Designed miniproteins, single chains, continued (3). Designs and how they scored, part 108

Each design is a single chain, and the fold is of that chain. pLDDT is the mean over its residues in the fold that is shown.

## One batch from the design tools (miniprotein)

Design m11743
Fold by ESMFold2-Fast:
Structure m11743 (fold): chain A 88 residues (1-88)
Amino acid sequence: GDMEGAKAIVEALRKGPQTVGEVIDIARKNGGERLARAIERGAKLLGVGDDTPVDLDQLIEMLEAAAQQGDYASEEALRALREAVREL
């Protein structure tokens, strides 16, 4: 589910930066459909394109900014990613 998607994102980003579109695809392919949609929505809210490279810290900062604008889905995505970082 979303936790498997979050773990896959963290593992991929620890190996090197990925584009936002690639991060969304990683989440989706690992059963994280809600996580994928949350990242897509957060990126759109902040005007970040799918071709934009992000590392793990940049992804977290993007979702924190979206959550600060009231996007609840970004808050849930942050919780999943922070949990994945803690477990990995």
Scores: mean pLDDT 88

Design m11744
Fold by ESMFold2-Fast:
Structure m11744 (fold): chain A 72 residues (1-72)
Amino acid sequence: SLEEAEKYFEEGIEYAKKKDYKTAGEKFKQAYLIYKKDPAYSDKAELAFLMAARAYKEAGDEKALKELLEER
């Protein structure tokens, strides 16, 4: 649900503040996967995608970053 996507996005912010970038990336990715299903939320989907990509780069998680790019 969209409410679930918003919760995931907020959790991503909290984990990023704690420098847990791998978990932050996972949370942002979950938000992205929900938002991208509805074209009306394309801007929120793109933001969640960019936040996930940044988090995975900070974590040095090249595999997760590649998997995220394939979801686009």
Scores: mean pLDDT 88

Design m11745
Fold by ESMFold2-Fast:
Structure m11745 (fold): chain A 77 residues (1-77)
Amino acid sequence: HMMEGEEAAEKFIKDLEGAKEYIESQEEIPDEVLEEAEERARGLLEKLKEAYPDSPLLPKAEKALEEFIELVEEKKK
């Protein structure tokens, strides 16, 4: 169970890093798409915390989400 939690957290972090690279590489992204991406990321972190509350990677996952949200907010302007 704990090994699955680590893998899930690592996947979440990698997925967010990939999403950040994609968003940074795009010239135009509709605000609707950015808002949907933020909502999905927040929901995924909440599910991760519920499923694996003792994962030592949760602080890193939370930081990755914060950085992703900052990028989304910058791109909306």
Scores: mean pLDDT 79

Design m11746
Fold by ESMFold2-Fast:
Structure m11746 (fold): chain A 104 residues (1-104)
Amino acid sequence: DPIREEILRLLEEIEQMLRDRASLSELKAKLQELARLLEKAGLTALADLVRDGLAKTTSHEDVGEILARVVNILSQPTREAQEKLAQGASLSVEERKQLADLLK
């Protein structure tokens, strides 16, 4: 899958940029590119996680945390990765009750 190969290459590039102390603006630009590739791969929840993290990013440590979360999720078996993505989109018990009451 060419998209998968592009994602893996971009992850390695961002990791190298972090080691090389690239500017925060350069790292943010690459994270935006990563989010677009994840979206194209159908990993919408993971793309949203990267975008949300990017909006809160003020340091190289923040970039490293986003990268670590993305790598950890992508390193899981497909079933486990899907489950972790689904957990991020899960409604709270109260939100589920409110929806159930509305759909009666």
Scores: mean pLDDT 71

Design m11747
Fold by ESMFold2-Fast:
Structure m11747 (fold): chain A 85 residues (1-85)
Amino acid sequence: AQWLYDEIEALRERAKEVVPLVKEGRFEEARKIVEDVKRKLQLLIDMVENSKAVSPEKDKLIAMAKEVIAEAEELYERAVEEVRE
């Protein structure tokens, strides 16, 4: 389903907002974005895993969603480290 790929990509783009917020010292607002992105992607993973349809696309969607979760966390950690240097 193309809309699931579109949703994951939209959440990846939203995660990029974390960097400018951290650079402005808005750490709490940046962390809320990370947490929201992670929650939405986990709900998507759970929905895809619980689907009765058998499809190779399920594994790809789950892998992509997990990758974006890791990317969101890494963006926050690296931005905080950069600001403190």
Scores: mean pLDDT 83

Design m11748
Fold by ESMFold2-Fast:
Structure m11748 (fold): chain A 111 residues (1-111)
Amino acid sequence: SMEIMKKIILEGLDKIEEGVLNNDVDPAKISQWVVEEAKKIPELSGVDITTILVLLSFVIQAVLNSPSKEEALAIIKEYKELVKEGKIDEAIKKAFRLAFEPPVDRAIAAG
């Protein structure tokens, strides 16, 4: 299930990135897409689906709270790298902290 989760999260992050570039980040559309993709993959547990939704929700929140497109894109790039490395738990912890940090501290955390 890890490789399947990684694929869906990376596709979700790509959709968030496209939303940033087009000034059209829609949390509801992204959540609906995850649910529809999960319906096609019987190997995904409810825990897997919840993990995907939690991570993408916190990344969306961090992106929407970002002061610039450049910062938002940098955040997305960092999370794509963590997910590619299989560090999903670390990605969730970072996304959670970044979503609740002030903009100045978030710019530092994004790198």
Scores: mean pLDDT 79

Design m11749
Fold by ESMFold2-Fast:
Structure m11749 (fold): chain A 61 residues (1-61)
Amino acid sequence: SEGQKLRDEAYRLGVEGRLSEAEELADEARKLGDKLAYNQLANAYMAIGRYGLAEEMLKKS
């Protein structure tokens, strides 16, 4: 789905440390009904050691 494509791209941007762009794509994926968008972005943030940002994403999911 389109939401899944945006979620996967948000994950890649998140792992690259492109935080604002990653969150914009996760927001778009969520608007399209993808319920995993913020959960997967949280996983990207955990992978790069940004645990506080990961927790914020999990609260949105």
Scores: mean pLDDT 86

Design m11750
Fold by ESMFold2-Fast:
Parts: sequence; C-alpha cells; structure tokens
Structure m11750 (fold): chain A 76 residues (1-76)
Amino acid sequence: MSREELDAEVEYALAVMEYAIIKNIVKQKGKLTPEEAEEMIKALERAIDYARRLGRENDAKWFEEELEKVKKELEK
C-alpha cells in the first residue's frame, strides 16, 4: 500500500466516522437540524470521493443514496 493509498483510506475512515457520529446524534435527538444536515452532507461527499479513489464503487453508491435521503429530509 502506497502512502497516497494509506492517506486516502484514513480520510475515508474519518469521513465515514464523522457521518456515523452525526447520524447517531440525530437519532438520539429525533430530529435533523439544517446545521447537522450540512455537516452530514459534507461528510458523505468526502466519503463518496475517497471511496471512488479507493475503487469502492458499491460503497460510493450507498453513500450517494444516503446523501439524497439527507437532502430530502432538509426539504421537510
């Protein structure tokens, strides 16, 4: 594994963890605020980018579906 690949894996892991933390906070509160949605969107966009760089296409597609769900929740 190259240094570039290792850096991408670390960034991917951090983005996924950030998304998971925000998702758990939202679940505990029972509501999604615009600020939490913005942070979740940023984390998901990073996860998608790094998943694609790592060749994890199925993971990237799953996070894209999650991103669309978060965007739809903001419309309510």
Scores: mean pLDDT 80

Design m11751
Fold by ESMFold2-Fast:
Structure m11751 (fold): chain A 88 residues (1-88)
Amino acid sequence: MKEKEEEERAREELIKMDEELKRLGDQPLSEADREAVRERLREWIRRAIELTEKLSKEQLGELLGITITDEMLEAIKEDIEKQREKLE
């Protein structure tokens, strides 16, 4: 029920997060602001991992606007884990 609407919400959420992170990255930040950005990025990475577990490679391809192979999916998972490690 309403699976398409849930996928559209997930896509919009990811796009919105990316746009906000880009805006924050262009500003000179204090240490407290950097911690807030790190926490938001950490939450974004957790969300991306959750979506990667729930979404097929076809659905991920739709979100990214490309055709995703199994090799690309594994690379995406590895990149997300590396980003997670950098935040710890």
Scores: mean pLDDT 62

Design m11752
Fold by ESMFold2-Fast:
Structure m11752 (fold): chain A 118 residues (1-118)
Amino acid sequence: VPREEVEKLIEKLDIYVQSLENSGLLSDEEIEEIRELHERVKRLLEEGRFDEAEAVLREALSDPSPAVRGFAVYALALLLHLLGREDEALALTEEALSDPSPVVRGAAARAMVEILES
């Protein structure tokens, strides 16, 4: 995977987290949970540890917090797309559109648009 494509993914994750912080949809506690997960995933991506980043994000898909699940869906879908695993990325976003939380469904829709425009 080219370093420039990893840097673009990290920038997209930064923008996504900032958009959620500014949306008013999340509590301060939910924002802190996303920030911790975001920092961990960002470090793994910067180190080229994509399998570990995927494992962390897949674990986060089952989190009781919709904020954590939403970030996990968005980040994992874009990571799978980066790795050329488009069918898996789209399947993940389609499944997430059935989540009870509008935050998670919004994350899925955003990721799907990003992947299809790439």
Scores: mean pLDDT 87

Design m11753
Fold by ESMFold2-Fast:
Structure m11753 (fold): chain A 86 residues (1-86)
Amino acid sequence: SIKDVLEAVGLVLELIGLAEDIRRGRATAEEVRRVTDRVVEFAKRHPEFTPLLLKAVRIVREAAREAGDEDIAREAERAIRELESL
């Protein structure tokens, strides 16, 4: 439905903003966990969006690696593994 498409787009934009915050040292592992948990739960209900959401979470992981934030990288990798299992 259009509501599901808009929610998926919203999650992608939220993940892109989160990657930006990670690069600026403004994000916490707890914030990344909260956002990625919402992404995984959405993907479980709407698996057609899994490839798009996986791509966006990989951008978050890349940002964490560039920033050297191992805790955030671990949270992003956990979410990637959960999405890959769908």
Scores: mean pLDDT 91

Design m11754
Fold by ESMFold2-Fast:
Structure m11754 (fold): chain A 100 residues (1-100)
Amino acid sequence: SMLEEILEEVERIYNEAKSNETLSVDELLTMLEKMTDLAVEGLELLGLKDLADELREFSEEVIQEAKELQEKGEDEKAKELVLEAMGAILDGLKRVIEEV
């Protein structure tokens, strides 16, 4: 049930981010961090610590790149990058849960 609750919340965050065109880059980054924390918790519950650590590193790299795009005034590219990363996290978590 805890894994199902994590997956449902991760899907909810992604759907909210994808459907709400008024969200700023900073708001999307906050949502990405929350989504990453939930996905990491799910992976740790499955005993997949190395994959959880890799996910944290992936998220940190995305956050850094999105902030660099934002500093250049490329807000739409930053938003697209964050949304693509969120989709990849959701897809990855679903695949891991299906294999258990």
Scores: mean pLDDT 88

Design m11755
Fold by ESMFold2-Fast:
Structure m11755 (fold): chain A 68 residues (1-68)
Amino acid sequence: DTLRQYIQAVLDTARKLGNKKGEQYAQQALQALDQGDRQQASLYLTRAVTTLGDAGRQTLIDLQSQLG
């Protein structure tokens, strides 16, 4: 599941940086995905990435390079 991989990578980045708000949004994204709500999971992922700024964007770029 590609969406789960992106959410997990962003969560790991948030934890590494100690960014609690980014961690919270990424955890909410995983919860939404586990409930089958892919739209909410994507919205929370976007919020986590935005909260992490450059680090969040770089995490998505790095994972996209590995998966695509």
Scores: mean pLDDT 85

Design m11756
Fold by ESMFold2-Fast:
Parts: structure tokens; C-alpha cells; sequence
Structure m11756 (fold): chain A 89 residues (1-89)
């Protein structure tokens, strides 16, 4: 549970640090998919959790393409790692 909360908090920080409005939008979408991944694993649906985790990564990658604040992207990538660790535990 703690890693799931830390993952979402890392995304909240990423969204706060992002300076490009389009990058903020992509990070918000990534956070939504991350939340769905956490919900799926808590319901025992590992396949759906991985699918949503991949979608979250896709939106983080889109935010990276916009050359936004590197600290925002680093926070988002930390959130993805924490969520992956939670799903695999």
C-alpha cells in the first residue's frame, strides 16, 4: 500500500513541477492510468494492471518529448518504478 501511495505522490510532484501545459496534461493522464493499474492489482487483475502501467509509461514518454522540466519527468519515472514494484510484489 505505501509504495502505491508514494507512486501517486511522485506523480502529483511531477505535475506540480511540469512547466509545459501539454506535458502537465500528459502527466495527469499517466497518473490516471497509474491509479487504474493500482486498482486492478488490488482487485487481483494482474493483466489489467500491466496494461494500465504500460499506458502510464506511454504518456510519461509523450511528456518527455515536449522537453519539459527534467525534474518533473524524473518524479514521474520514480512513480512508475514504485508502481511496478508494488504490482510485482
Amino acid sequence: MEKAKEALEAFDKAIELATNPEAKSYLQKARDYLKEAIKAIEEGNYTEALKNLRKAQEYVDKAKELSDNPEAIEAAEKGLRLAAEYIQS
Scores: mean pLDDT 84

Design m11757
Fold by ESMFold2-Fast:
Structure m11757 (fold): chain A 81 residues (1-81)
Amino acid sequence: SAAEERVKELVRELGKEFNLSESFTERLIEWALRQLRRLRERHPEWSDEELVKAVVAEVALLLGVMYNDIEKAQELMEKLL
């Protein structure tokens, strides 16, 4: 779906910005796609755009916490979402 492709694109961009390995980025994409499916089931009224924003924001925040760089996560959310 367009939403799945957009999540993959944005998570790959986050992976580049945080200097993640290709292997870690691929696992993060798999996790993000599972989250997209779960959110769609819980929120059938949300648009694809709203679902993508929610999933990508969660990934960005997770990376910001893991790498102790919340400011970078916030800047990337503003730039990408």
Scores: mean pLDDT 87

Design m11758
Fold by ESMFold2-Fast:
Structure m11758 (fold): chain A 87 residues (1-87)
Amino acid sequence: AAILANQIKAADVLLAIADENPDNFLTKGNAYLTKGDAYQKLGKTDEAIAAYTKAAAAYSLAAQKGVAGAKAALAAVKANIAALNAQ
């Protein structure tokens, strides 16, 4: 659907302009999470897992730097990866 394609494009723009500060790690995590959710809705399980894995890496870095909400976001995306891998 056009909406899901637009969500992926918007996430790619955010990823392209992000730098390496702690706020950008949270932004990168959120962008990859959005791509993972969009791929999952499209039935693209491998692409969804890849996007969630990148989201988990970004949230892990944000959590290590003490960014609020990053630890909870990391736990949630790890649960999504585990659920998809169990199928």
Scores: mean pLDDT 77

Design m11759
Fold by ESMFold2-Fast:
Structure m11759 (fold): chain A 71 residues (1-71)
Amino acid sequence: SELLEKAKEEIENAKKGALQLYEQGMPARSALQLFQKEVEEILKSIKDEKVRKEAEEYAKKLLEELEKQLA
């Protein structure tokens, strides 16, 4: 699905942005909160329930990866 691929790209960009700000001195907790906030906004924009659920699952996977990188 084109909508799902776009949502995944936006979620990946949110992770990259959070990681970049962390590398620039943002506290790990703040970077994680920023990522979660951006993911919530992305998911709210998705009207298709199936696409939203798959994007949410993808975001959870990227959150776990980000948490490991910020430890």
Scores: mean pLDDT 88

Design m11760
Fold by ESMFold2-Fast:
Structure m11760 (fold): chain A 71 residues (1-71)
Amino acid sequence: MEKLEELRREVEEKAPELSPEAVEKLRQVIEGAERLYEELSKVHSEERAEEIAAQLARKSIEDILAEDKAK
């Protein structure tokens, strides 16, 4: 879960610069990634499950940050 915790930290660091809507969306992405990690960990190694969940979360986070900046 170290990669997911790092993503959460990045979100918290950027939160003061973002709209409340973007912050909520980012928190939902992190929560979804943690849930995905739990499900994937049932059939994959912990490291592999975290890699997949973190990769999907990072893409969603980048899209949300780009959209908020465009406002």
Scores: mean pLDDT 78

Design m11761
Fold by ESMFold2-Fast:
Structure m11761 (fold): chain A 64 residues (1-64)
Amino acid sequence: SKEQELVDQSNDMFEWMKRRKLSPESARRAKDDFLALLRSQGASQEVIDEIEKKWDEVIEELEK
């Protein structure tokens, strides 16, 4: 499904961010850009909320 493709893309981005040890500040900017992209593509609010929660969890891990 289209939602599965977006979830897979998010997971690839999370792996990339962790591998590169992206700064929390840079990760927050990437999150904002990605969520804006999802909204522009017509993703449902439920999907957006789920993906945002996962991004926040990854950002929290990067802050440790």
Scores: mean pLDDT 80

Design m11762
Fold by ESMFold2-Fast:
Order: structure tokens, then sequence, then C-alpha cells
Structure m11762 (fold): chain A 70 residues (1-70)
């Protein structure tokens, strides 16, 4: 699933950021967080920006749908 792919990518990205003493990308806008995470994934050669953005955008959309049900 895209959630599992996103979780695996975030785990790998977190390990790479920790090695480089970088912080996890964070912004007040969730869509900007997705863009920053996708940029970092491409920077570290994990996956292309377009693919990362697609995966993380779908995960964000599902998270917002779940929040709307509450």
Amino acid sequence: SNLEKAEELLKKLRELLQKNKETTPLDSDPEKVVERVAEAAEKYKLIPYSEAKKIFTEVLKKALEEEAKR
C-alpha cells in the first residue's frame, strides 16, 4: 500500500538525515511538508521527486479523510 511505502521511505530518510545531522522537514502547511519530504527523498537518491510526491500526497489525502470522519 502507499501508506506502507511512505512509512518505509520515511524510515530510510530519517536514517540518512540522522547521519548528516539534518532535521526532519517540517512546515505549518501539510502540503509543503509533502514537497519537502519528496525533495529530500530525491536528494538522497531514494526515489524520484515525482514518485515521492505522488505517494506522500495520497497518504496525506487519506489522513485528511480519516480526520474528517471524526
Scores: mean pLDDT 72

Design m11763
Fold by ESMFold2-Fast:
Structure m11763 (fold): chain A 90 residues (1-90)
Amino acid sequence: MTPQEAAEVVVRLADAARATARAQGELDPATAPAVRAELDGLVSDVAREVQEAIKTSQEETEKAYKRALEVLKGAEALRRDAEAALRAAA
């Protein structure tokens, strides 16, 4: 696993978070700003952990990468659920 691969997971997480926030914004505009802020915070926290791990050691980078993948898996599930709910509401 390379630092580049860890950075790519963060980019994918940011994309999933943005798509989720967009779908939630169409479902409920009143809660959209709060959901976006929460997802932006999550992306920022994961990005910071990955950056610190890369500066620390290869072992810490691998741990941060695995944690980032688990967060990404959760974000992609939220995205699918939000997009499915939006489609059902149409």
Scores: mean pLDDT 81

Design m11764
Fold by ESMFold2-Fast:
Structure m11764 (fold): chain A 69 residues (1-69)
Amino acid sequence: MAAAERERKIQEARRRIQEVSRRAGEKMDAAREYARKVDWKEGTARYQAVGDEAAREVRRLAAEIEAVR
């Protein structure tokens, strides 16, 4: 792979990790407030689901970076 292509893939994966983390943080904060103020069971389930999905996506993107380093 050309160095320029490798760098673009790494930068794109890094941007996606930042966006996933930002969106997950916002959704997790909202789920935590919902759990505290409205429905603990539903809010906790949302919090866990968002965290698990974000963790899986970040791991995939990190593996993509390692594969092209």
Scores: mean pLDDT 81

Design m11765
Fold by ESMFold2-Fast:
Order: structure tokens, then C-alpha cells, then sequence
Structure m11765 (fold): chain A 92 residues (1-92)
């Protein structure tokens, strides 16, 4: 019954990267205790538009925000390494 939302900000993210995230979506949700994973395409958006979307998707729930560029940097690594890095974000 935790209304935790994980938001990934995806700027110029490739379809291959999006599919890799989808493949590990359930593991990411389980790790964060998140009820929902949201990917926001931020390509061409201003900082103000991004903030508005973040507020709309979280709406007072506990939310974690991760930049897609940080995700892309380690997606070529084993899934266990990705989950460990997400654990680091949750610990910050």
C-alpha cells in the first residue's frame, strides 16, 4: 500500500535503452518498493515543463527521480549492477 512512484527522465533515449529498462521494470519496482514506474520523455522540454510533469505524476506520493542519462551510462552492464546502482539512489 505504498504510493511510491519512480520517475525516469528520458532525454533523447533510444528505443534499445527503453526496452532494457522495461525488461528490468519489475525488479526496479520491487527494489524501490514502487507501485508505479513512469518514464517521461524530456526531449525538447524546458525545466519548467519537466517540473510540471514531475508534480503531475507524483502528486504528493513518495517519489524518486532518476535522469535517463545516468541510467544509459550503465545499461550495458549486468542487470545486478543496475539494481545495485538503483539501491545507491534509494540510499541518497
Amino acid sequence: SSNTVLVILAENMSQETLEKIKEIEEKIKEFFGASKLVIIDTTGLSDEEIEKKLKEYTKGNVGYVVFGSDIEAFLDKPVSSIIALFGLYAGL
Scores: mean pLDDT 63

Design m11766
Fold by ESMFold2-Fast:
Structure m11766 (fold): chain A 100 residues (1-100)
Amino acid sequence: SAQVQQLRQELEAARSEILANAKPEDRSSVEKHLKSADSHLQSAELHLQNGNDFEAAESLRLAGDALFKIYELTGNQKALQLSVDADVLAGLLSIKDALK
């Protein structure tokens, strides 16, 4: 999906800023959530390539959760925006799956 690829590209572009916004004591936690978010976005992309819209939606929801935790730790607005974008895409894919 072009949308999942864009989310991954935007997360990669924002990574250094997000880490710079983290307090030193939170940096390890933020790096863990960044890895989690990227892993779930990769899973979503693979599920979409296989036509598994439901599994892709679940992976995007998990990515959104990780991105929101990054926002909570850093206050980074791009992390919040990516969290919202992931959740919206998950919702759209869930509707698409239900309609068949």
Scores: mean pLDDT 89

Design m11767
Fold by ESMFold2-Fast:
Structure m11767 (fold): chain A 98 residues (1-98)
Amino acid sequence: SVDNLEIAVALEVAGVSFEIESLAKREGKEVPKEIKQKLDELIETISKYMRGEATVEEVEKKAKELAELIKKAYPDDESLKKQLDNLLATIEALKKAS
């Protein structure tokens, strides 16, 4: 059960990353550097969590920081907002299962 939630978090982060890259490519722009940095920080924190080197609370903190940046950069993107809300809900489920 916990392993399935860990995989779900990783897949949801990959989905958010793919959608942001796709949006930037369609607009002929680059992904904002701050968003790229926060995505990398979240991915590293998830990797550390899976190795027992970080807490689920640290994962949640990084996910919330990323969600705030993305919602500010793409305020009208309802699909991204839904994906971010799903990510935060999956992390909350992981906290309860841990």
Scores: mean pLDDT 84

Design m11768
Fold by ESMFold2-Fast:
Structure m11768 (fold): chain A 68 residues (1-68)
Amino acid sequence: LPAIGEAIRKYASDETAKAAIEALVAHSETLTPEQLARVAIDVVRKYSTPEEAEKAEKAIREALQAEL
């Protein structure tokens, strides 16, 4: 999860990053890493520009791969 949070902070606005990280923390004990990555991508897409969302999605996928 730390790598996913860092990817969000790097490519999303502070507001979007805060919303995505709060969603991840709320579900961290209930969801698998794959499901948490999906939640993060959904939040980023909702609150970001398409360009920011594309960069964040790629970084989140790379972070998920690294946590496996």
Scores: mean pLDDT 74

Design m11769
Fold by ESMFold2-Fast:
Structure m11769 (fold): chain A 97 residues (1-97)
Amino acid sequence: HHHMAAATADARALYEKLNKEADEIVERARKMSVEEGIALAERLAQEHPEIADGFRAASEAFKKDKEKGVELLGQALRDYAERQAVRHLNDAGDAAS
């Protein structure tokens, strides 16, 4: 009964999709070498400058502790998923103004 219901469903689907992709990236990162994990985190920082600090923290953690590097990479990817879902809802809200 509210036009935002469709936008909420779309944002939820995007959030679920990005979280699934994050889980798949994290699982791959667990199987990567430290050097491959660093390269992945640095590439993601370059591709997503708005959240680059999280990916850079993961890259630095990989150099000292692979498990901590994977943990921080997963956190940065989940933060990205939340930001994309919120942006989708805000864009729909702005169109309704």
Scores: mean pLDDT 78

Design m11770
Fold by ESMFold2-Fast:
Structure m11770 (fold): chain A 93 residues (1-93)
Amino acid sequence: MKELTLSREEYEKGIKEAADKAVEAAKNGDLSTAARYSTALAILFVAMEVAGIKPSKELIEYLEKRAKEAQELGYTDLADFFKSLAERAKKLQ
């Protein structure tokens, strides 16, 4: 494994926590905080991909659930972001 690599479980936990906080911030109208957590999520996802770690089915299902929730809230950009991550994760399996 590469140096500075977290475990899959650590990456996925960080991704899920960042996604939860992004959606919560969007629900509260704090789009700046939502954008910050979305950026953190993207960094963790790219780091996991670069480390050669395959996303779990549970992570993919979680991202799809968050995409649907963001869409229902009317935050189309956030929903599209989660959808794109889920599709990328499927290709990495």
Scores: mean pLDDT 81

Design m11771
Fold by ESMFold2-Fast:
Structure m11771 (fold): chain A 84 residues (1-84)
Amino acid sequence: SEEEELLRKFAEEADAKIAEIKELLAAGDIDRAEELYKEMVAAFEKLKAELEARNPSELAKRFLEQVAGQLELLAQEIEKAKAA
C-alpha cells in the first residue's frame, strides 16, 4: 500500500540519519548533529501530517509513536553532548 511504502522509505532514511547523528556526536561535531536532527524532525512532521490526513492504520500510529520516542531520546543525547 502507499502507507506501507511511505513508512518503509521513512524508516530507511531515518535509520541512516540517526546513525550519522550518532557518529557526529561521537566525533564532537554537535552543531552538525543538531542540524541533521532538525532536518529529521521536519521530515517526521511532514510524514505525520500526511498519515493523519489519511486516517492512519494502527501500524502507522505505532510507527509514529515509536519514531517520536526515538527523536525525544536523540534530543536528550544532543543536549547532554552540549553540556559536556
Scores: mean pLDDT 86

Design m11772
Fold by ESMFold2-Fast:
Structure m11772 (fold): chain A 74 residues (1-74)
Amino acid sequence: MDAIRARVLERIAAIARERGVDLGDPSLSDEEQLRAELEALREAIRQNRDDADLVRELNRRIAELERQLAALRS
C-alpha cells in the first residue's frame, strides 16, 4: 500500500514540475494547489491507464481533491 502511494506522489510531483508547479509550495493558494494537483493526477491516469492499482488510487485522490475544491468555492 505505502509503496504504491509513494509511486503515485513521485509521478504527480514529476508531472507538476514539468508544468512549472511545486505542489508543496506554501506560496500557492489552497485553490491553486488543489487545481495543480488535480491536473497532475489526471495526467498521471492518462500516462498509466494499464496500472489498475495506481489508477484506482489516483481516482480516489481526485475525488478527495474535488470535494475540497468544491468546499472552497461554496
Scores: mean pLDDT 70

Design m11773
Fold by ESMFold2-Fast:
Structure m11773 (fold): chain A 73 residues (1-73)
Amino acid sequence: SIPEGLRGYEEALVRALGPAAPTMTRAEFAALARRLGLPEEQWELAYTILRLAHLDYAAGRPLPAAIAAALDA
């Protein structure tokens, strides 16, 4: 399961870069993940979840229930 800290991570990215946050490079994401203390084995999953959340937001849809549940775990 995805730890609860991932939700704060997504919010921090959105605040830092605004609407462009989910389009950041993997290197930029890695730097932020390291700063927030997210374990490296979770970085690829976290990055994917952030991208999916952004696509749904951009389309005017709420977060899919499965993704919202994963971010709350």
Scores: mean pLDDT 55

Design m11774
Fold by ESMFold2-Fast:
Structure m11774 (fold): chain A 65 residues (1-65)
Amino acid sequence: GLVEATIVKGQAVDTATGKVYEVGEVLRLEAARTRFLPDGMITGRLADTGAPVVLGADGVELREL
């Protein structure tokens, strides 16, 4: 399921795109993808917006539904 995740410590990098996310940025992506990040790095919640972005299974291709 999709989550809305906020970076609160350090930086997260999207390994397919090379994009770096900094403290204060909000990500909407599959919950399984956020599990690679340490618990202290993000705060996450369920995203239930009706038009979410999704992360592709074979990479980090973001697609708006």
Scores: mean pLDDT 56

Design m11775
Fold by ESMFold2-Fast:
Structure m11775 (fold): chain A 74 residues (1-74)
Amino acid sequence: SPELQRRLDELRRLADTLLAQIRGLVEQGRLDEARHMYELLREMLDEVVAETEDPRFRELAERTLAEADRILAG
């Protein structure tokens, strides 16, 4: 579906933007703000995954959260 592909591409761009923001907050030592941003990212991804049965959305969500976990741990 062209609509599903567009939504997936939009989600990927938004996820990349939020990951960059989390990384910037961690680099600044703003760990509580970074964790808050992580929670907002997780909630957004959970909502998107709940709205579709397309496995690509779940795979992107899992990969994005794993990257955010690495940023927060490092």
Scores: mean pLDDT 85

Design m11776
Fold by ESMFold2-Fast:
Structure m11776 (fold): chain A 57 residues (1-57)
Amino acid sequence: MKVKKVKFENEIDDYSKKPLVGEGYLSEKSGFRMSKETFEKLPDKKDPISGEKLEYV
């Protein structure tokens, strides 16, 4: 699954449930939002919803 780098204003990180402000990543198919820190922490860098490997677009 490809992820797009986006800038968030007032979103929530779907993994950590913490406020997401500034640059992060969005999974286009699942809508899974994550900070850069969360992306690095994900096991195998897979989308938890789809199970597909995350790659930059």
Scores: mean pLDDT 70

Design m11777
Fold by ESMFold2-Fast:
Structure m11777 (fold): chain A 80 residues (1-80)
Amino acid sequence: DDRLWVEVSYYDPETGETVSFRAPLSLVREMAERVTAQSTSLEQEKELATQEIVELRRRTEAMDEEERRRELERSRRLLA
């Protein structure tokens, strides 16, 4: 369910900071499983996690933009 969003927190040892953002729970689960399965070393796991997290955020933002486009089209159809 895309409405079920969770706060994702990831500690980046390079910067010493915690990275946080919101994403759909189902996507977070899939990405976490993929990272775990594909990682060979701790540093690779960190890089893969970062890449997957960035991809998750991009997909989540794309969903918002797509929803906005659909609403605009629906409004146009309704007005016509």
Scores: mean pLDDT 65

